Designed miniproteins, single chains. Designs and how they scored, part 5

Each design is a single chain, and the fold is of that chain. pLDDT is the mean over its residues in the fold that is shown.

## One batch from the design tools (miniprotein)

Design m143
Fold by ESMFold2-Fast:
Structure m143 (fold): chain A 87 residues (1-87)
Amino acid sequence: MEELAAEARAALAAGDLEAVKAALLRLIELTRAELEERKADIPQEEYDVAMETLDAQRAAVEAATSLEELLAGLRAVEAAGLERLEA
C-alpha cells in the first residue's frame, strides 16, 4: 500500500495521467478487498461510507481526462465522505 501510494505520487509529479490512473485503480481494488475482509470488525455505517467512497473514487479516476480533473474529483469525493461522517 505505501509503495503503491508512493508510485501514484511519483506518476502525478511526472504528469503521467495513465500511470496515475493505473496506480490509483490498484489502490482502490486493494482497499476494497481489505474492507471486505474486515467487514465484521468495522461499524456498518463506516463500512458503508468507505465502500461508497471507493466507488466514487473509482468513478472519478475512470472519468478523468486530465490530472486537474482527477485531483478535483478525488478531493470532492474525500470532502463528501468527511461531511457524512461529521454530520
Scores: mean pLDDT 76

Design m144
Fold by ESMFold2-Fast:
Structure m144 (fold): chain A 94 residues (1-94)
Amino acid sequence: ITREQVRRAIERALAEVRALARAVEEALEAGDLEKAEEYLELLRRGAEAMLADLERLIEELRERDPELARLVEETKEEIRRIVRETEERLEKAK
């Protein structure tokens, strides 16, 4: 696996998570709580799978490229933050 492949994987993961978070926000703005909850479940499932893949990648990179491993670690925290903030927005809308 190359540094370029890792960066593309990170960009793709963040783009997917952000797109689902935006879908939740748009559903909330439209007053469609049911749709917002459906998109949040998709976000949670997608994020769990992505976090597992990123954790595996960190284990492989730790000794070989510790700076790149740190970038992946930061990406995991960003994904967790997006999920948490999206959950909080849905709770406030209830």
Scores: mean pLDDT 85

Design m145
Fold by ESMFold2-Fast:
Structure m145 (fold): chain A 87 residues (1-87)
Amino acid sequence: MSEEEKLKEEAKKLIEEAKKYIETLRKRAQTASPEEKARLDEVIADLEGLIKEIEEALKKNDVEKLKELLSRFKTFLSVLKPSLPAP
């Protein structure tokens, strides 16, 4: 598998993980306080924004941008996971 193919596979896997995480956050937001819901909605928006950027990079075959986005996404998830519900 080429480096580009490996990055595309990793991107698809992370997008799937993020979508599951967003679903979990949306379910939590339904029963959350207004303040907690606002925080969850912000996190969901950030994750959706990252997914959109990754999907655009995949469509354009922008390998360098994809590497940067995947690194940022992994860091974001690593910081969030201890503070938020499991996906």
Scores: mean pLDDT 78

Design m146
Fold by ESMFold2-Fast:
Structure m146 (fold): chain A 68 residues (1-68)
Amino acid sequence: AELQARVDRLAASIREALANPGAGVGGYGSGKTLELFDAVLEALRRVGLPEEAIRNVELGKEWFEKQL
């Protein structure tokens, strides 16, 4: 069962995307960050994580969208 490892990998990819100072370099990273949020949400739903954990990722995406 590498589902947890895959979820961790996706979460790490999101953190890398957010940590990379790509903002301003091409400005295109924000759309890709939203795609990463969607990918993580789908992975979390597939793994059957608690509703609260999925909700926290959804809230993070909503917060990020409000900043755009």
Scores: mean pLDDT 63

Design m147
Fold by ESMFold2-Fast:
Structure m147 (fold): chain A 92 residues (1-92)
Amino acid sequence: MKPSSELSIKVTALTLNVIAGIIAGDPRVLEDIDALFEALKSYPKEEQLRILESVLEAARNALENPFPGADPEVIQAAIERIEKRIEELKKE
């Protein structure tokens, strides 16, 4: 299924906001991650996995090289949420 232009813009914006929030260690990023999962439900499984795996790679890099003042517990919580969603998608 092809996403609409509006959905593609929304997913791109949410993906960038999630990556930025993870790098910053902002607890509000957990809500953005949930919003990203919901927006991605209209995408094919392969595209959902590709986007989430990209975000997961960015999150793991942020945990290894945290920005000064970033809360590593927030970054770890983001990683765990994304990993759980990837595993759920792989079982579908």
Scores: mean pLDDT 82

Design m148
Fold by ESMFold2-Fast:
Order: sequence, then C-alpha cells, then structure tokens
Structure m148 (fold): chain A 66 residues (1-66)
Amino acid sequence: SELIEALKDPDKKVRLAAAYLIGSTKDPELIAEAVKVADEEAKKAIAESVPMKPEEAKKKAEELLK
C-alpha cells in the first residue's frame, strides 16, 4: 500500500500525514498493518484520526505537508 510505504518515509511530516489518512479509513486490517511499521508518534496520529471524517483527515495531512 502507498500509505504503508509513506509511514517509512524519512520525513516526519510525511509519516504523520500517512498516519492520519490510514486511521480515517477505519479499516482494521490496514490499521493493523500500519501499527506494525509506524513509530510511536504515527501510532498516536492513527488513533486520533480513527473518529475523524476522511475529509478532515485529508485537510490535516495537507496542513502537515506545508
């Protein structure tokens, strides 16, 4: 998955943006795969984004990538 690959990015902002997008999918299989490779901060971002609407998570990710 492109999002799982982004969690391994050397840029912290890219990893966090991917984490927000992954959590917002509410896909338990994708989230389980993500938490295996995510750092502690990205795991927190995944958890924070689970209750978010996809549009909200996308906006958060776009703000991080500025």
Scores: mean pLDDT 82

Design m149
Fold by ESMFold2-Fast:
Structure m149 (fold): chain A 84 residues (1-84)
Amino acid sequence: TAAAIAHVQAGADRHQTLADEYEKLAKEYNELAKKYEEMSKIDPVRSKKLADEYKELATKYQKLADEHRQGADGANARAASLAA
């Protein structure tokens, strides 16, 4: 039904928004990790720890982005199947 398609599409849109937000956070943390990794050549104790922590955060948010991207793709595929 049109209502079922609209509901599934709304779910896809929410997943897409969250995926975009988490991907942005992952990118920001990955850039911080790279910056502190370079700084670890000068300050190996403090900067290395920060680089590792930001790398873990980047990995965490990238995984969340990937999961929501898959959710959006699945919802879009289901909406298309219902429309067919």
Scores: mean pLDDT 84

Design m150
Fold by ESMFold2-Fast:
Structure m150 (fold): chain A 89 residues (1-89)
Amino acid sequence: SEVEDAIRKALKDPNATLLDIMRIIAEVRIKKGEDVKNSEELLKWIDEVVKLDKERKFEEGIKKLREMDPKLIELWDEIRKLIDKALNS
């Protein structure tokens, strides 16, 4: 699938992070109209964490990671399953 191909391509990039893979999956879901609200919230969360890291606001970044919304944790589990499928296909 397009998602699996995008994940495999990202995994070959030595500079790709888990956040980059999560972003790719969320963007594909939005384009397909699947779980758009949660995917948009995940993209916003990723952007906020990246911004805090770049601004060296590490305490605020750690707090945001600890306080991750349970619905985003569920989306993370689904993303993990997609990564596993891409690696084992």
Scores: mean pLDDT 74

Design m151
Fold by ESMFold2-Fast:
Order: sequence, then structure tokens, then C-alpha cells
Structure m151 (fold): chain A 94 residues (1-94)
Amino acid sequence: MPTDEQIELVAETAVRLYKESDAPPEIIARRAVEEALRELGITSPSYEELRLLYAAALAAVLYAAGKSEEEILRELEPDEEEREVIRRALEHLK
């Protein structure tokens, strides 16, 4: 499971990039994860870590776009671990 610091940084980065770019949400989310991992000095993330941080980033982009937590969960249909990471990301952005 990613740390709160990792989830919070990814969420904040995703919101910032969303305001600066007309790119699709999926591209912004990927860029946010890559930028946050670089800032944290993480050079070899696991597939599981990338998957969970991507879910947090994508949820943060959709939240910045005006979607509610309930709408985001319906759209993304996350598993239990992704749902927990999304919950933590959105709580930080409130």
C-alpha cells in the first residue's frame, strides 16, 4: 500500500497538472504519478504501487473536474485497495 505522503503528493500533482493542461484525464494521471515518483526519488516502483498511485491520480483529476466521490467510484469501478487509495486522496483534497 502506498504511504499517505505518496498518495497526497500524487493527488496534489494531478490537480495542478489538470489546471495547466488540456490533456485527457488518463494522460494527466500518468504524468502526475511519474512526476510525484521523481520528486520522492523512487526509481523502481512495483506494478502494484503504480496501479494504486494511478488510481489516486485519476480520481484526483476527476474530482478537480467537478465530479463527486460517488460519481468517481461509479466511473472507475475500483477494487478494494484502489478504493482505499482513492478515499485517502479525495479526503486530502477536501
Scores: mean pLDDT 87

Design m152
Fold by ESMFold2-Fast:
Structure m152 (fold): chain A 93 residues (1-93)
Amino acid sequence: SLEEKRRHIREAVRAIRQGDVETAAEHLSRALGLDPEAARRIAELWQKHLPELEKRIKDVGRKSPYPPAEVFLYDVLEAFLLIEEAIDKIEKR
């Protein structure tokens, strides 16, 4: 369900802020239906770029007029992680 996916994303955010990449990866895998290896790679990129992502999330949240801003913030976070992964894959070829 959407509520279960949002819960897993919130737990992933909590884990990543504590430096627990493995727990964050497990929750991302459950939330997004990703393979464990893919989820771990995304969590590693998330941890690496955490300060920039936190700043971006805060700026977007302040500008949103809508109660579902939390959902939008998570979508922005996911889009960023996917873009970074795509860039990394292109640069290694």
Scores: mean pLDDT 68

Design m153
Fold by ESMFold2-Fast:
Formats: sequence, C-alpha cells, structure tokens
Structure m153 (fold): chain A 76 residues (1-76)
Amino acid sequence: APAPSLEELEAAAIAAARPIGEAVAEREGVRAGMRHGLLQALDAMEAAGHTELAALGRRALELSEQGLEALRAALE
C-alpha cells in the first residue's frame, strides 16, 4: 500500500477532529482536542516517511505555544 499523501493526512486529521470539535465546542477543551489530533497526524506523517515535514509541524506547534505564552505575559 502506498504511503498517504500530506493532503490525505490533512484531510484525515480534519475529518477526525471535526466530531471532537463539535462534541467539545461549548467547553474549554477544543484546543486540547485539536492539539491531540495534530500530534497524531504528525506521528502518522513521520511513519509515512515525511520526517522533515513532521519535524517542521512540531516546531510550528511549539512556536505557536511560545507565542501564546509571550502574549499572556505582555497582557499583564
């Protein structure tokens, strides 16, 4: 079986995240659910041989978190 494409992995992640997003839309937890789904998609990309892209995705996620922490600090 061929390795899934990045577009297929993205579509699968979106499809998997949608029911989770709907279920937790009214609760603080959407971010945690989306993060979990993204990490699973990154693990799948790495397993499919897209190691550099998976590493880039993990780094982008880390930078986004650092940006949010910096924003919180600046608002104090």
Scores: mean pLDDT 67

Design m154
Fold by ESMFold2-Fast:
Structure m154 (fold): chain A 60 residues (1-60)
Amino acid sequence: GDEDLAYAAGALGGREAMLTGGEAAGKRAVERSQKEYEKIYGPAGGRAAREGGLAGMKAA
């Protein structure tokens, strides 16, 4: 569903940012993804993108 897509997109973005710019870049990417997906899919989409992004950073 939309939340699964938001989570996956957040995870990819968080991982990429962590690998290229470290923790500070990862955190900024997570915050941007949350705001972006909240606008597209509502608060649940924003939360899913944030959870995904944090998981992506941890997996980097």
Scores: mean pLDDT 86

Design m155
Fold by ESMFold2-Fast:
Structure m155 (fold): chain A 88 residues (1-88)
Amino acid sequence: MEAEKLEKQLEEYYKQLKEEALKLGESNEYSEEKKKVLTEYYALDKARGINEGLYEPQTEEQKELVEKLIKEYKELQKKIAKLRAEAA
């Protein structure tokens, strides 16, 4: 079913993002690209209700990115829920 495919893709994306964030977080140097990956991980972690507090946003721009990503994640979850309801 389409809902199952989207859920699996979302889980795989989160797993990959977590692995990238942990690998980058262990490095002593912070580039803009690294900060973005860490910010994306924090946003998804928060959106999922896990709240590990790792890589908290430091700037206003990072906080705005977090809010945007949380909104996008919630819209995707609504879409998955709708597809599940239609398939049932």
Scores: mean pLDDT 73

Design m156
Fold by ESMFold2-Fast:
Structure m156 (fold): chain A 69 residues (1-69)
Amino acid sequence: SPELASRVEEALEAKAAGDAAFAAGDYEGAALAYEKAFNLAPTAVPEALDKKVDAEVQLGIEDIKRALA
């Protein structure tokens, strides 16, 4: 369906944005992008939840380091 095709395209773009944010060290942005990708089309980006968890783990580590400074 046109609606499904559009959502899959948006999900793949969101996943790509998440990958770019993660590579840049923007773990908050990466987690949000991966969540958006999974919510749009979970079957097209099944790895998005695992990638979101990886980003949240990195964000948690950075938050702890900032709290100790």
Scores: mean pLDDT 86

Design m157
Fold by ESMFold2-Fast:
Structure m157 (fold): chain A 79 residues (1-79)
Amino acid sequence: MAAQIQALRDQAKALRHQAIMYDAQGGLYQMSAAVSETTGSASPEEIERLRRKAEELDRRGAELQAQADALRAQAEALA
């Protein structure tokens, strides 16, 4: 029992760390799009591509966070 609870907590922590990485990467793409738009250094199509990439990364991060939350809830239910 205790070993199973710890395994669920460890897995939830790993997924949460992965979600944070995706969110950080999404933020960098948003910043790149904003800078490119402000400086005129990229085409509108390139700026749109950067924003869509940021949205994709944010969505992936949210999915991983939801999985981490579910595993944490399972661990708490077994405790």
Scores: mean pLDDT 85

Design m158
Fold by ESMFold2-Fast:
Structure m158 (fold): chain A 72 residues (1-72)
Amino acid sequence: DDQKWIDKLAKDPFNGVIRTQIADKLLKEAGISDAQVRSLGSTDSDPPKLKAVIRKFFKMMMSALAKLQAKK
């Protein structure tokens, strides 16, 4: 449920715990393993699914920031 995480992030967009939980959720949904994440730091090629995860995370972040602004 993306909306639940967007709502949490909109209340505290710089909360590292919430941001980490969202990232973990998206990585698990995409089926990206811890080994694949580590290999990015070791010059391995990015898995195609990782690019989609990054795009979705960024979209959720932007939605949360827009919601925070509108909530005012």
Scores: mean pLDDT 66

Design m159
Fold by ESMFold2-Fast:
Structure m159 (fold): chain A 118 residues (1-118)
Amino acid sequence: AKKAYDEGVAAYKAGDYETAVKYFSKALAELSAKDPDSLETAHTKFLLADALAALGKYEEATKLIVEASKIVLKNGDLNDLLATIIYISSAIATDPKLNTPEVKEMLDELQKAADKLE
């Protein structure tokens, strides 16, 4: 997983979003087989969503954001919840096509969970 993840990050930073999708998809497959509910799996889903959104694949991107947010809600601590809220809010501000009802509902649930832990 780490090698495919690192290659995905390098491709994303270079603006090669098609290669980033390839390597993040490979990393996600390996992580999901081992631990589908891990925070590492959630983080990889967010990175894959970013690369897919850069390619205009918003339906796939928003599905991954929702799935990753559900993992963070289940297994994240306060810092994970707050980091995810900041990430999603920034992503929506950068690309309003990500602001779907499902993503907005996840953002609301993350905020409620964070408020409960504070």
Scores: mean pLDDT 86

Design m160
Fold by ESMFold2-Fast:
Structure m160 (fold): chain A 105 residues (1-105)
Amino acid sequence: APTPFSELPEELKKAAVDALIEATDGLVDVARRYLSPEAVKAVEEAAKAFRETIELLKKQGKYDEAVQKGIEYLQRLTDALSRGDVEALREIAEEMKKEVEKLKK
């Protein structure tokens, strides 16, 4: 039977969070190879905000929220990147920066 994520050992939850961060590094590498310098900068800023958000949730022990938000934002980043949508990448970055500010309070 499948085990709910909330019931997984903490080490597996941490591994899932780390995998999401690695996936984001992969998106930056793809952007640097195929996109314009302006689009690359937008992807790098979005990836940085993503990493900061997920690492803060991880530090707070909020692994379930980190995975849920990580999957959602990673999907949105991948979609925007696939379209070369610089505006969408900037909007996602700003949304995640606001989340970081909320998590620091």
Scores: mean pLDDT 80

Design m161
Fold by ESMFold2-Fast:
Structure m161 (fold): chain A 79 residues (1-79)
Amino acid sequence: SLSELSEERRQEILEATRKLLESTDLEEIKSLALLLSAMARSLGLDELAERLEKLAENLSEENVPEIKELARELAEKLS
């Protein structure tokens, strides 16, 4: 539950999101997107998690903007 999310866990997700948004390395973007997918799933955000996972598994320069948009959406849900 988002209302039960610890400050420590929230900061971990926000830090991973920040790193992903700043990254231009496809391998780093993939790793961070998969990490954020797992984190989103742990929060019950299964649809967002599945979308991040599928985009990361099929990573290309063309789908990086969508991955970053989904990461921003996750961060917004924590605000």
Scores: mean pLDDT 83

Design m162
Fold by ESMFold2-Fast:
Structure m162 (fold): chain A 73 residues (1-73)
Amino acid sequence: MMDEERIREAIEEAARRLEELGLPSLAEAVRKSLEGWIEAVRSGRMSADMEIDILESLVAMAEAIQRLIKERE
């Protein structure tokens, strides 16, 4: 259960940050992926630590995308 809770919290935080960046579609995609992320850890295919690191990278990428959109507009 601990891994599932960590992943859920990390995804909620990532989605919140994405919404704050003005990327609601990406936030929805992250939330929709929750079940898949949990299943990957539950089946032993991935570790919670690895998923959390990926989520951090996703948020960083979203910030880069936001900057690209802002510069274009």
Scores: mean pLDDT 78

Design m163
Fold by ESMFold2-Fast:
Structure m163 (fold): chain A 89 residues (1-89)
Amino acid sequence: MVEKRTVDVPADASPRELVELVAEAFGLSVEEAVELIQQGRILVNGRPLFPWLPASEQDLFGEQTFELLPEPLFTLSPEEVEKLRAALA
């Protein structure tokens, strides 16, 4: 079963803040949220979340619907994993 949460995203949300919002919404640690994002299991309005991209470019501000998929949709490349980790530093 797909789990859905409504989350209010700040207009200037940093990559770290986006991951923290996912963790809080689903009752996860930040590390668990990062792993789920790497597996493509976190969707926002039906599209995969890429926290290293600016929230404004993804229209990720205001009230958004976050979804947690039960299984991996894809696997991030090593380069995308490094982008995610760099954005959270």
Scores: mean pLDDT 75

Design m164
Fold by ESMFold2-Fast:
Structure m164 (fold): chain A 101 residues (1-101)
Amino acid sequence: SSLREQLEKAVKMNEELIRRIKEAKSVEEILKLIDEAIEKYKSLDEPISELMIGSYEGVKRLALQGEKEGLSLEEIKERVVEAIERSKKELEEFVRVLEKG
């Protein structure tokens, strides 16, 4: 289904984002990568686009809070990656529920 195709795209986008964040050299680069992901998710249908955009806005806040708390780049990456992986799992569970009716 189109919903299934959008989920598969979202999962791959999350996996690519995690990889790129792990290689990021600054918090500014992490924030840029998250903003790029938000723009890509705007192309998906509701409610997936709304859910993912909201999730990524939350991840962006985690990165900014980590910087404010004086966390290292590595600690900020760990928190951000964990949050993205959690969002990916929640999205997969959401679609599984919808597919069952």
Scores: mean pLDDT 80

Design m165
Fold by ESMFold2-Fast:
Structure m165 (fold): chain A 80 residues (1-80)
Amino acid sequence: SNIEKLKKFRLDELRALATLAEHYLGLSPEQRARVEEILKEAETELNKAKSQEEIDKIFDRAVEELNRVIREHRAQQAAA
């Protein structure tokens, strides 16, 4: 179905963003653990989602959580 395709697409996008952040930004082990937790929660919620609106809300929240980890990492680098 279109909904199942959208879930897979959004989850693949989140995994790609997480992989880039983990590999290229030099995240700490603690930050990497937080990223993995964000991905796991997003996967669980996407599996339960029944509409495009729900999928978009889950994706937007996961992206914001990933961006928060990135902002924290950048702030730590700027303070050094």
Scores: mean pLDDT 86

Design m166
Fold by ESMFold2-Fast:
Structure m166 (fold): chain A 65 residues (1-65)
Amino acid sequence: SKEEKLKRFYETVKNSIKEIMKKYPDLPKEKILENAERTLKRYGEIFGVPELAEKYLEELKKEME
């Protein structure tokens, strides 16, 4: 389903963030979040579930605080 596709993509995004933070610990969280936000919103639109993408973005922001 489209919801399942976005969920799998979100898991990939979270894993990528963990890897980037490990390799570049001095990189600002704001820059990582900006890139993740743009990517997640884009794929939410592509999969036709932008509301779900918004929910995942809120979860990401809370976890990265």
Scores: mean pLDDT 82

Design m167
Fold by ESMFold2-Fast:
Structure m167 (fold): chain A 85 residues (1-85)
Amino acid sequence: MKKKKEEERKKQQKQQDDLYATVEKIGELGRELGTSDVRVELETEEKDGLVTVRLTGFVDGKRVGESEGSFLKEDYQKRLRPGPF
């Protein structure tokens, strides 16, 4: 397997999809509970050329969801951000 770029793109795409799905699920849960206390926290950590993004969702002050993804530092910085996040 010498398709490093293909593997990296597939991993990044899946992680981005998982992050967006988590945000949508948190928003839906907030609407179902009839509350406006819905918030999402985003944390980034850089290590050895890798940027790890962790997303945590809260509804009514309670943690209801979490998603995590890793990106190559060069791809993350050259693309400025992993999308509209």
Scores: mean pLDDT 66

Design m168
Fold by ESMFold2-Fast:
Structure m168 (fold): chain A 73 residues (1-73)
Amino acid sequence: MLSTDELLERMARSSLAELEELLRELGATLPPEAAAAFWRRVLEIQLAYYRGELSEEEYKERLIEVARETLAA
């Protein structure tokens, strides 16, 4: 019953920690090769945020983008 769009809206409204947990659940459902590619993208975004290159809001938006691409595949 829930669409991909509804799931992405929930992610957008989640706290940063809750969003990261939802991404972990999503990543855990993927085959190892797909999971590796998924987590590499997530880690690149996390590193940019940690280095101060992204705001907290931009960080959330980039993580949701990775989730959207994964859910569309």
Scores: mean pLDDT 78

Design m169
Fold by ESMFold2-Fast:
Structure m169 (fold): chain A 97 residues (1-97)
Amino acid sequence: DKLEEELKKMTPEERDLYLSLLSLQFAYSPASTLTPEQIEKLEADFREVARRLGVPDEVIDYVLDYIREHPDMPVEELKELFLRVYRVARGEEEFVL
């Protein structure tokens, strides 16, 4: 599993970021039974993890809006979004909004 291999290469903070994105995708899914308050907490948790990694607030807002608008995106697309956010956090890529 490519995901498991990638998670093994990540720091605990990077894993927290990826798992937070997966949780948000589930929260915005039509199958989700989460309350608005529970979703708000997951969004706050994501903001905290992303800020801790050095992700700019503008990028955090873009990612949250993108997942909310595309909750049914394939896992491959979510993985690409994660990698882009991770590269921005590392200073390896500039996120053009």
Scores: mean pLDDT 76

Design m170
Fold by ESMFold2-Fast:
Structure m170 (fold): chain A 74 residues (1-74)
Amino acid sequence: GVARAQALYAEAIALFEAEGYSREAAAVAVGRAAQLAKEGVSYREIAERLGVSPRTVREAVRLMEEAERLLGAA
């Protein structure tokens, strides 16, 4: 439910914080990465736009997709 989705979102934020983002900026960047992935932008291009590794983008998007599935948001 909501608690598991929040935990996944927190993990995605932590990935961006590890790349040097502040908590507030990481939350915005995670949401932006998930949205760009839904629009068909490649993980490489998202990584270039956000200044992080493609691995960070791939893992964060995976966590966000799982969180959205748990919340019933599609």
Scores: mean pLDDT 83

Design m171
Fold by ESMFold2-Fast:
Structure m171 (fold): chain A 91 residues (1-91)
Amino acid sequence: SEALEAVSREALRLLVEAARAEDEAEAERLAEEAARLAVEAYVAQLEAQGRTLSEEERERLLRETTEHARELVARLKADPAALAAAEAAVA
């Protein structure tokens, strides 16, 4: 659980950086990095439980997680109070 907590904090830090980014291309790269980090941690946790994902399942999970990361970044950019709360959570 410590590894998942550390990854969740790091992924949130990347999403906060993406929301603060003035360049949309930089925001996109940071959101993609956060999604990749979250997927790798989730896959590692499943493998620790004796479960594995196919390549197709991993691709789908990454795609869905990247879409959710983009949505969260957009929400944080639109809501200064939510962004401030996220910044406090990663301090």
Scores: mean pLDDT 85

Design m172
Fold by ESMFold2-Fast:
Structure m172 (fold): chain A 85 residues (1-85)
Amino acid sequence: MEEEAKKYIEKLIELAQKAEEEGNLLEAARHYTRAGSAYYAMKDYKKSAELFRRAAELYESLGYYGMAQALREMAKIAEKKAEEA
């Protein structure tokens, strides 16, 4: 169960890295966003925040400022949840 979810996220990150290396930055941002959402669902908020920030950076570089801002807000929410006792 948990191992299957981790394998799925690993594949998403691999696809994102490959897309980024190929210059497909929009596809890379989409894959990082999906991986971040999956970590959030697994309550791995630290890794979720890292991936949302990476996706936001890519969207910003492409001129999608609204999407980048939304992902930065999602990263802040994840960071706050990671700090919960």
Scores: mean pLDDT 86

Design m173
Fold by ESMFold2-Fast:
Structure m173 (fold): chain A 62 residues (1-62)
Amino acid sequence: SDEELARAMEEAARAALEAAARGASKEQVKDIATRTLAESGFTDARVQVTTVDGEVEVLISV
C-alpha cells in the first residue's frame, strides 16, 4: 500500500514535470498529475503546482 502510493506519486510527479518541460500550463500539469494518481486508484489526491524561479514544483498530498 505505502509502496504503491509512493510509486503512484513518483509517476504522477514525473508525468506532470515532463508535461511542464514541454510547455504545459499549470492547470494542465495539475490535471496530468491528478489523472495519473486516479488511474493508480488514488482519487482523493490533492495536487498543487507552483513556479519558483522559472522551475515548476508539484506538491502531492493523499
Scores: mean pLDDT 82

Design m174
Fold by ESMFold2-Fast:
Parts: structure tokens; sequence; C-alpha cells
Structure m174 (fold): chain A 62 residues (1-62)
């Protein structure tokens, strides 16, 4: 739980550093770069970004 929240937070930060605030607008290439940097699969990165990109620690987006 804590580990996944931390990964989601890091993934969201990496997208924002690339100028992407909405993970739905992230390209497949950007998702692969984020996944590679975090050491996870692209599928896991997408899941974490959709569920924890805005509130990575305490709550999912409402």
Amino acid sequence: LKEKAELASKAGRLLRERGITDPRKASSSTLKEVAEELGISTKTARYLLLNGNKIGVEALTA
C-alpha cells in the first residue's frame, strides 16, 4: 500500500516534470520512460498514474 502510493507519487512527478498533468494525455513513449525509471511495467505505471497521480499518498482522485 505505502510502496504503491510512493510509486504513484513518483510517477506523477515524472509526468509533471515533462509538462503532463493529466496522465490520460501521456503518450505511450512517456509512460514507458516513467515505467523504466521506476523499474515497473508500463501497465503498472499507467494504473498507478490513473489512480494516484493527483493524490499519491492519502486518497484516490474523486
Scores: mean pLDDT 67

Design m175
Fold by ESMFold2-Fast:
Structure m175 (fold): chain A 74 residues (1-74)
Amino acid sequence: SMADRQAQLDAGLRALAERYREWVERAKKEGFTQEQLDALRQALLSAVRRLLDGKPLEEVMAEFDRRVEEIFAA
């Protein structure tokens, strides 16, 4: 149902927000600049768009983590 889809989306957005918070806390401890933190925010916005487009949460989270790891490696 539409209600089930909305509940699943809401849960996915919360999971993504919690994962983002964990990465931001790690980034701050590692001394990330504002530009690097902005890159993390852009990765989050891309993940949110993918989730809103109906992509599975597991796929969205995996791609989000991969992009964030690339930012940390840069």
Scores: mean pLDDT 85

Design m176
Fold by ESMFold2-Fast:
Structure m176 (fold): chain A 90 residues (1-90)
Amino acid sequence: SSRVAGVRAIADGVAAQFPEIRPAAEAAALGAEQPERLDEVAELVLEEMRKSTPEAARALGGVLVGAAYAVDRERGEELALRVQEILEEM
């Protein structure tokens, strides 16, 4: 779908700007491409955000939220709250 392709493009841009989080950005895009893996990749991405700089964490969180919304609105809303909680702790 065009929404899933959009998430991949955003993930590629984030990975280009923050090479250190490239694997997490690619995992987030994979969550949109393989919705059955969204829960596992979300946990990995959220953990990587906690270990990242605030700027990289915000960019990575945006990819994850976009991926979740591309799959399901409820999952998007849920992960947006979890991303916001991590960013507020930084």
Scores: mean pLDDT 88

Design m177
Fold by ESMFold2-Fast:
Parts: sequence; C-alpha cells; structure tokens
Structure m177 (fold): chain A 113 residues (1-113)
Amino acid sequence: MRVLIITGGDPEEVAFAKELAERLRERGHEVTLLTPDTKGNPLLAAMFADVVVLIGDDIEPADINIIKSLNPQAKIIVVTDNEENFEKLKPYADAVVKKGDIDAVVEAIERLA
C-alpha cells in the first residue's frame, strides 16, 4: 500500500520515522517520508496515500481533519509519547500508537490496510 509518514524537525522523531520507513519498505509498502527538510507538500502527498502516519507530540485535531477532508478514504495513524495527546486525538484518528516498539506501529498500519 501507499504509506505517507510525516514528522517534525526533532532529530529523535526523524530517526524513528526513517527506521519505520525502512521496515515498511522491507515489507513491500511504497513509503513517502516527509520531514521539514524534504521536498514535497504534505497535504498534496496525503491526497494519494492509503495510510498517513503523523509522528509527533504537537499534532492537533485540525491537522487530522484537514487530511480527512482532502482524502476521506485515507487511514490516519498518530504516533506520540504524550499521554494527553493520545486521549485528545483518539476521536479523530483511526489509530493512536505510543512510541515504544516500531513493530507495533507497523502492525497498526498493516491492520488498517
């Protein structure tokens, strides 16, 4: 499937996103990774994704709603270490996963495929 990964500029989040992208590519997925330093429009890329993975603690419900407005069929996964964001984003995302085990995020993506 087509997986879009969007992360912020935090080096830890970028490193996690790169490792996730490699694991998904090894499993046969087409992966687009967008960090603040990469070329590309995140909203345009989200229009063509089957799954959108948002990595970070600063994700707002409005960010998810914009993506769903552009691509209602896309599945949205949020990866965050923030317990408050975990609960806040549950009503808006198809899945919210804690950063802890990259395999748990991979399994969530493949379950929503």
Scores: mean pLDDT 81

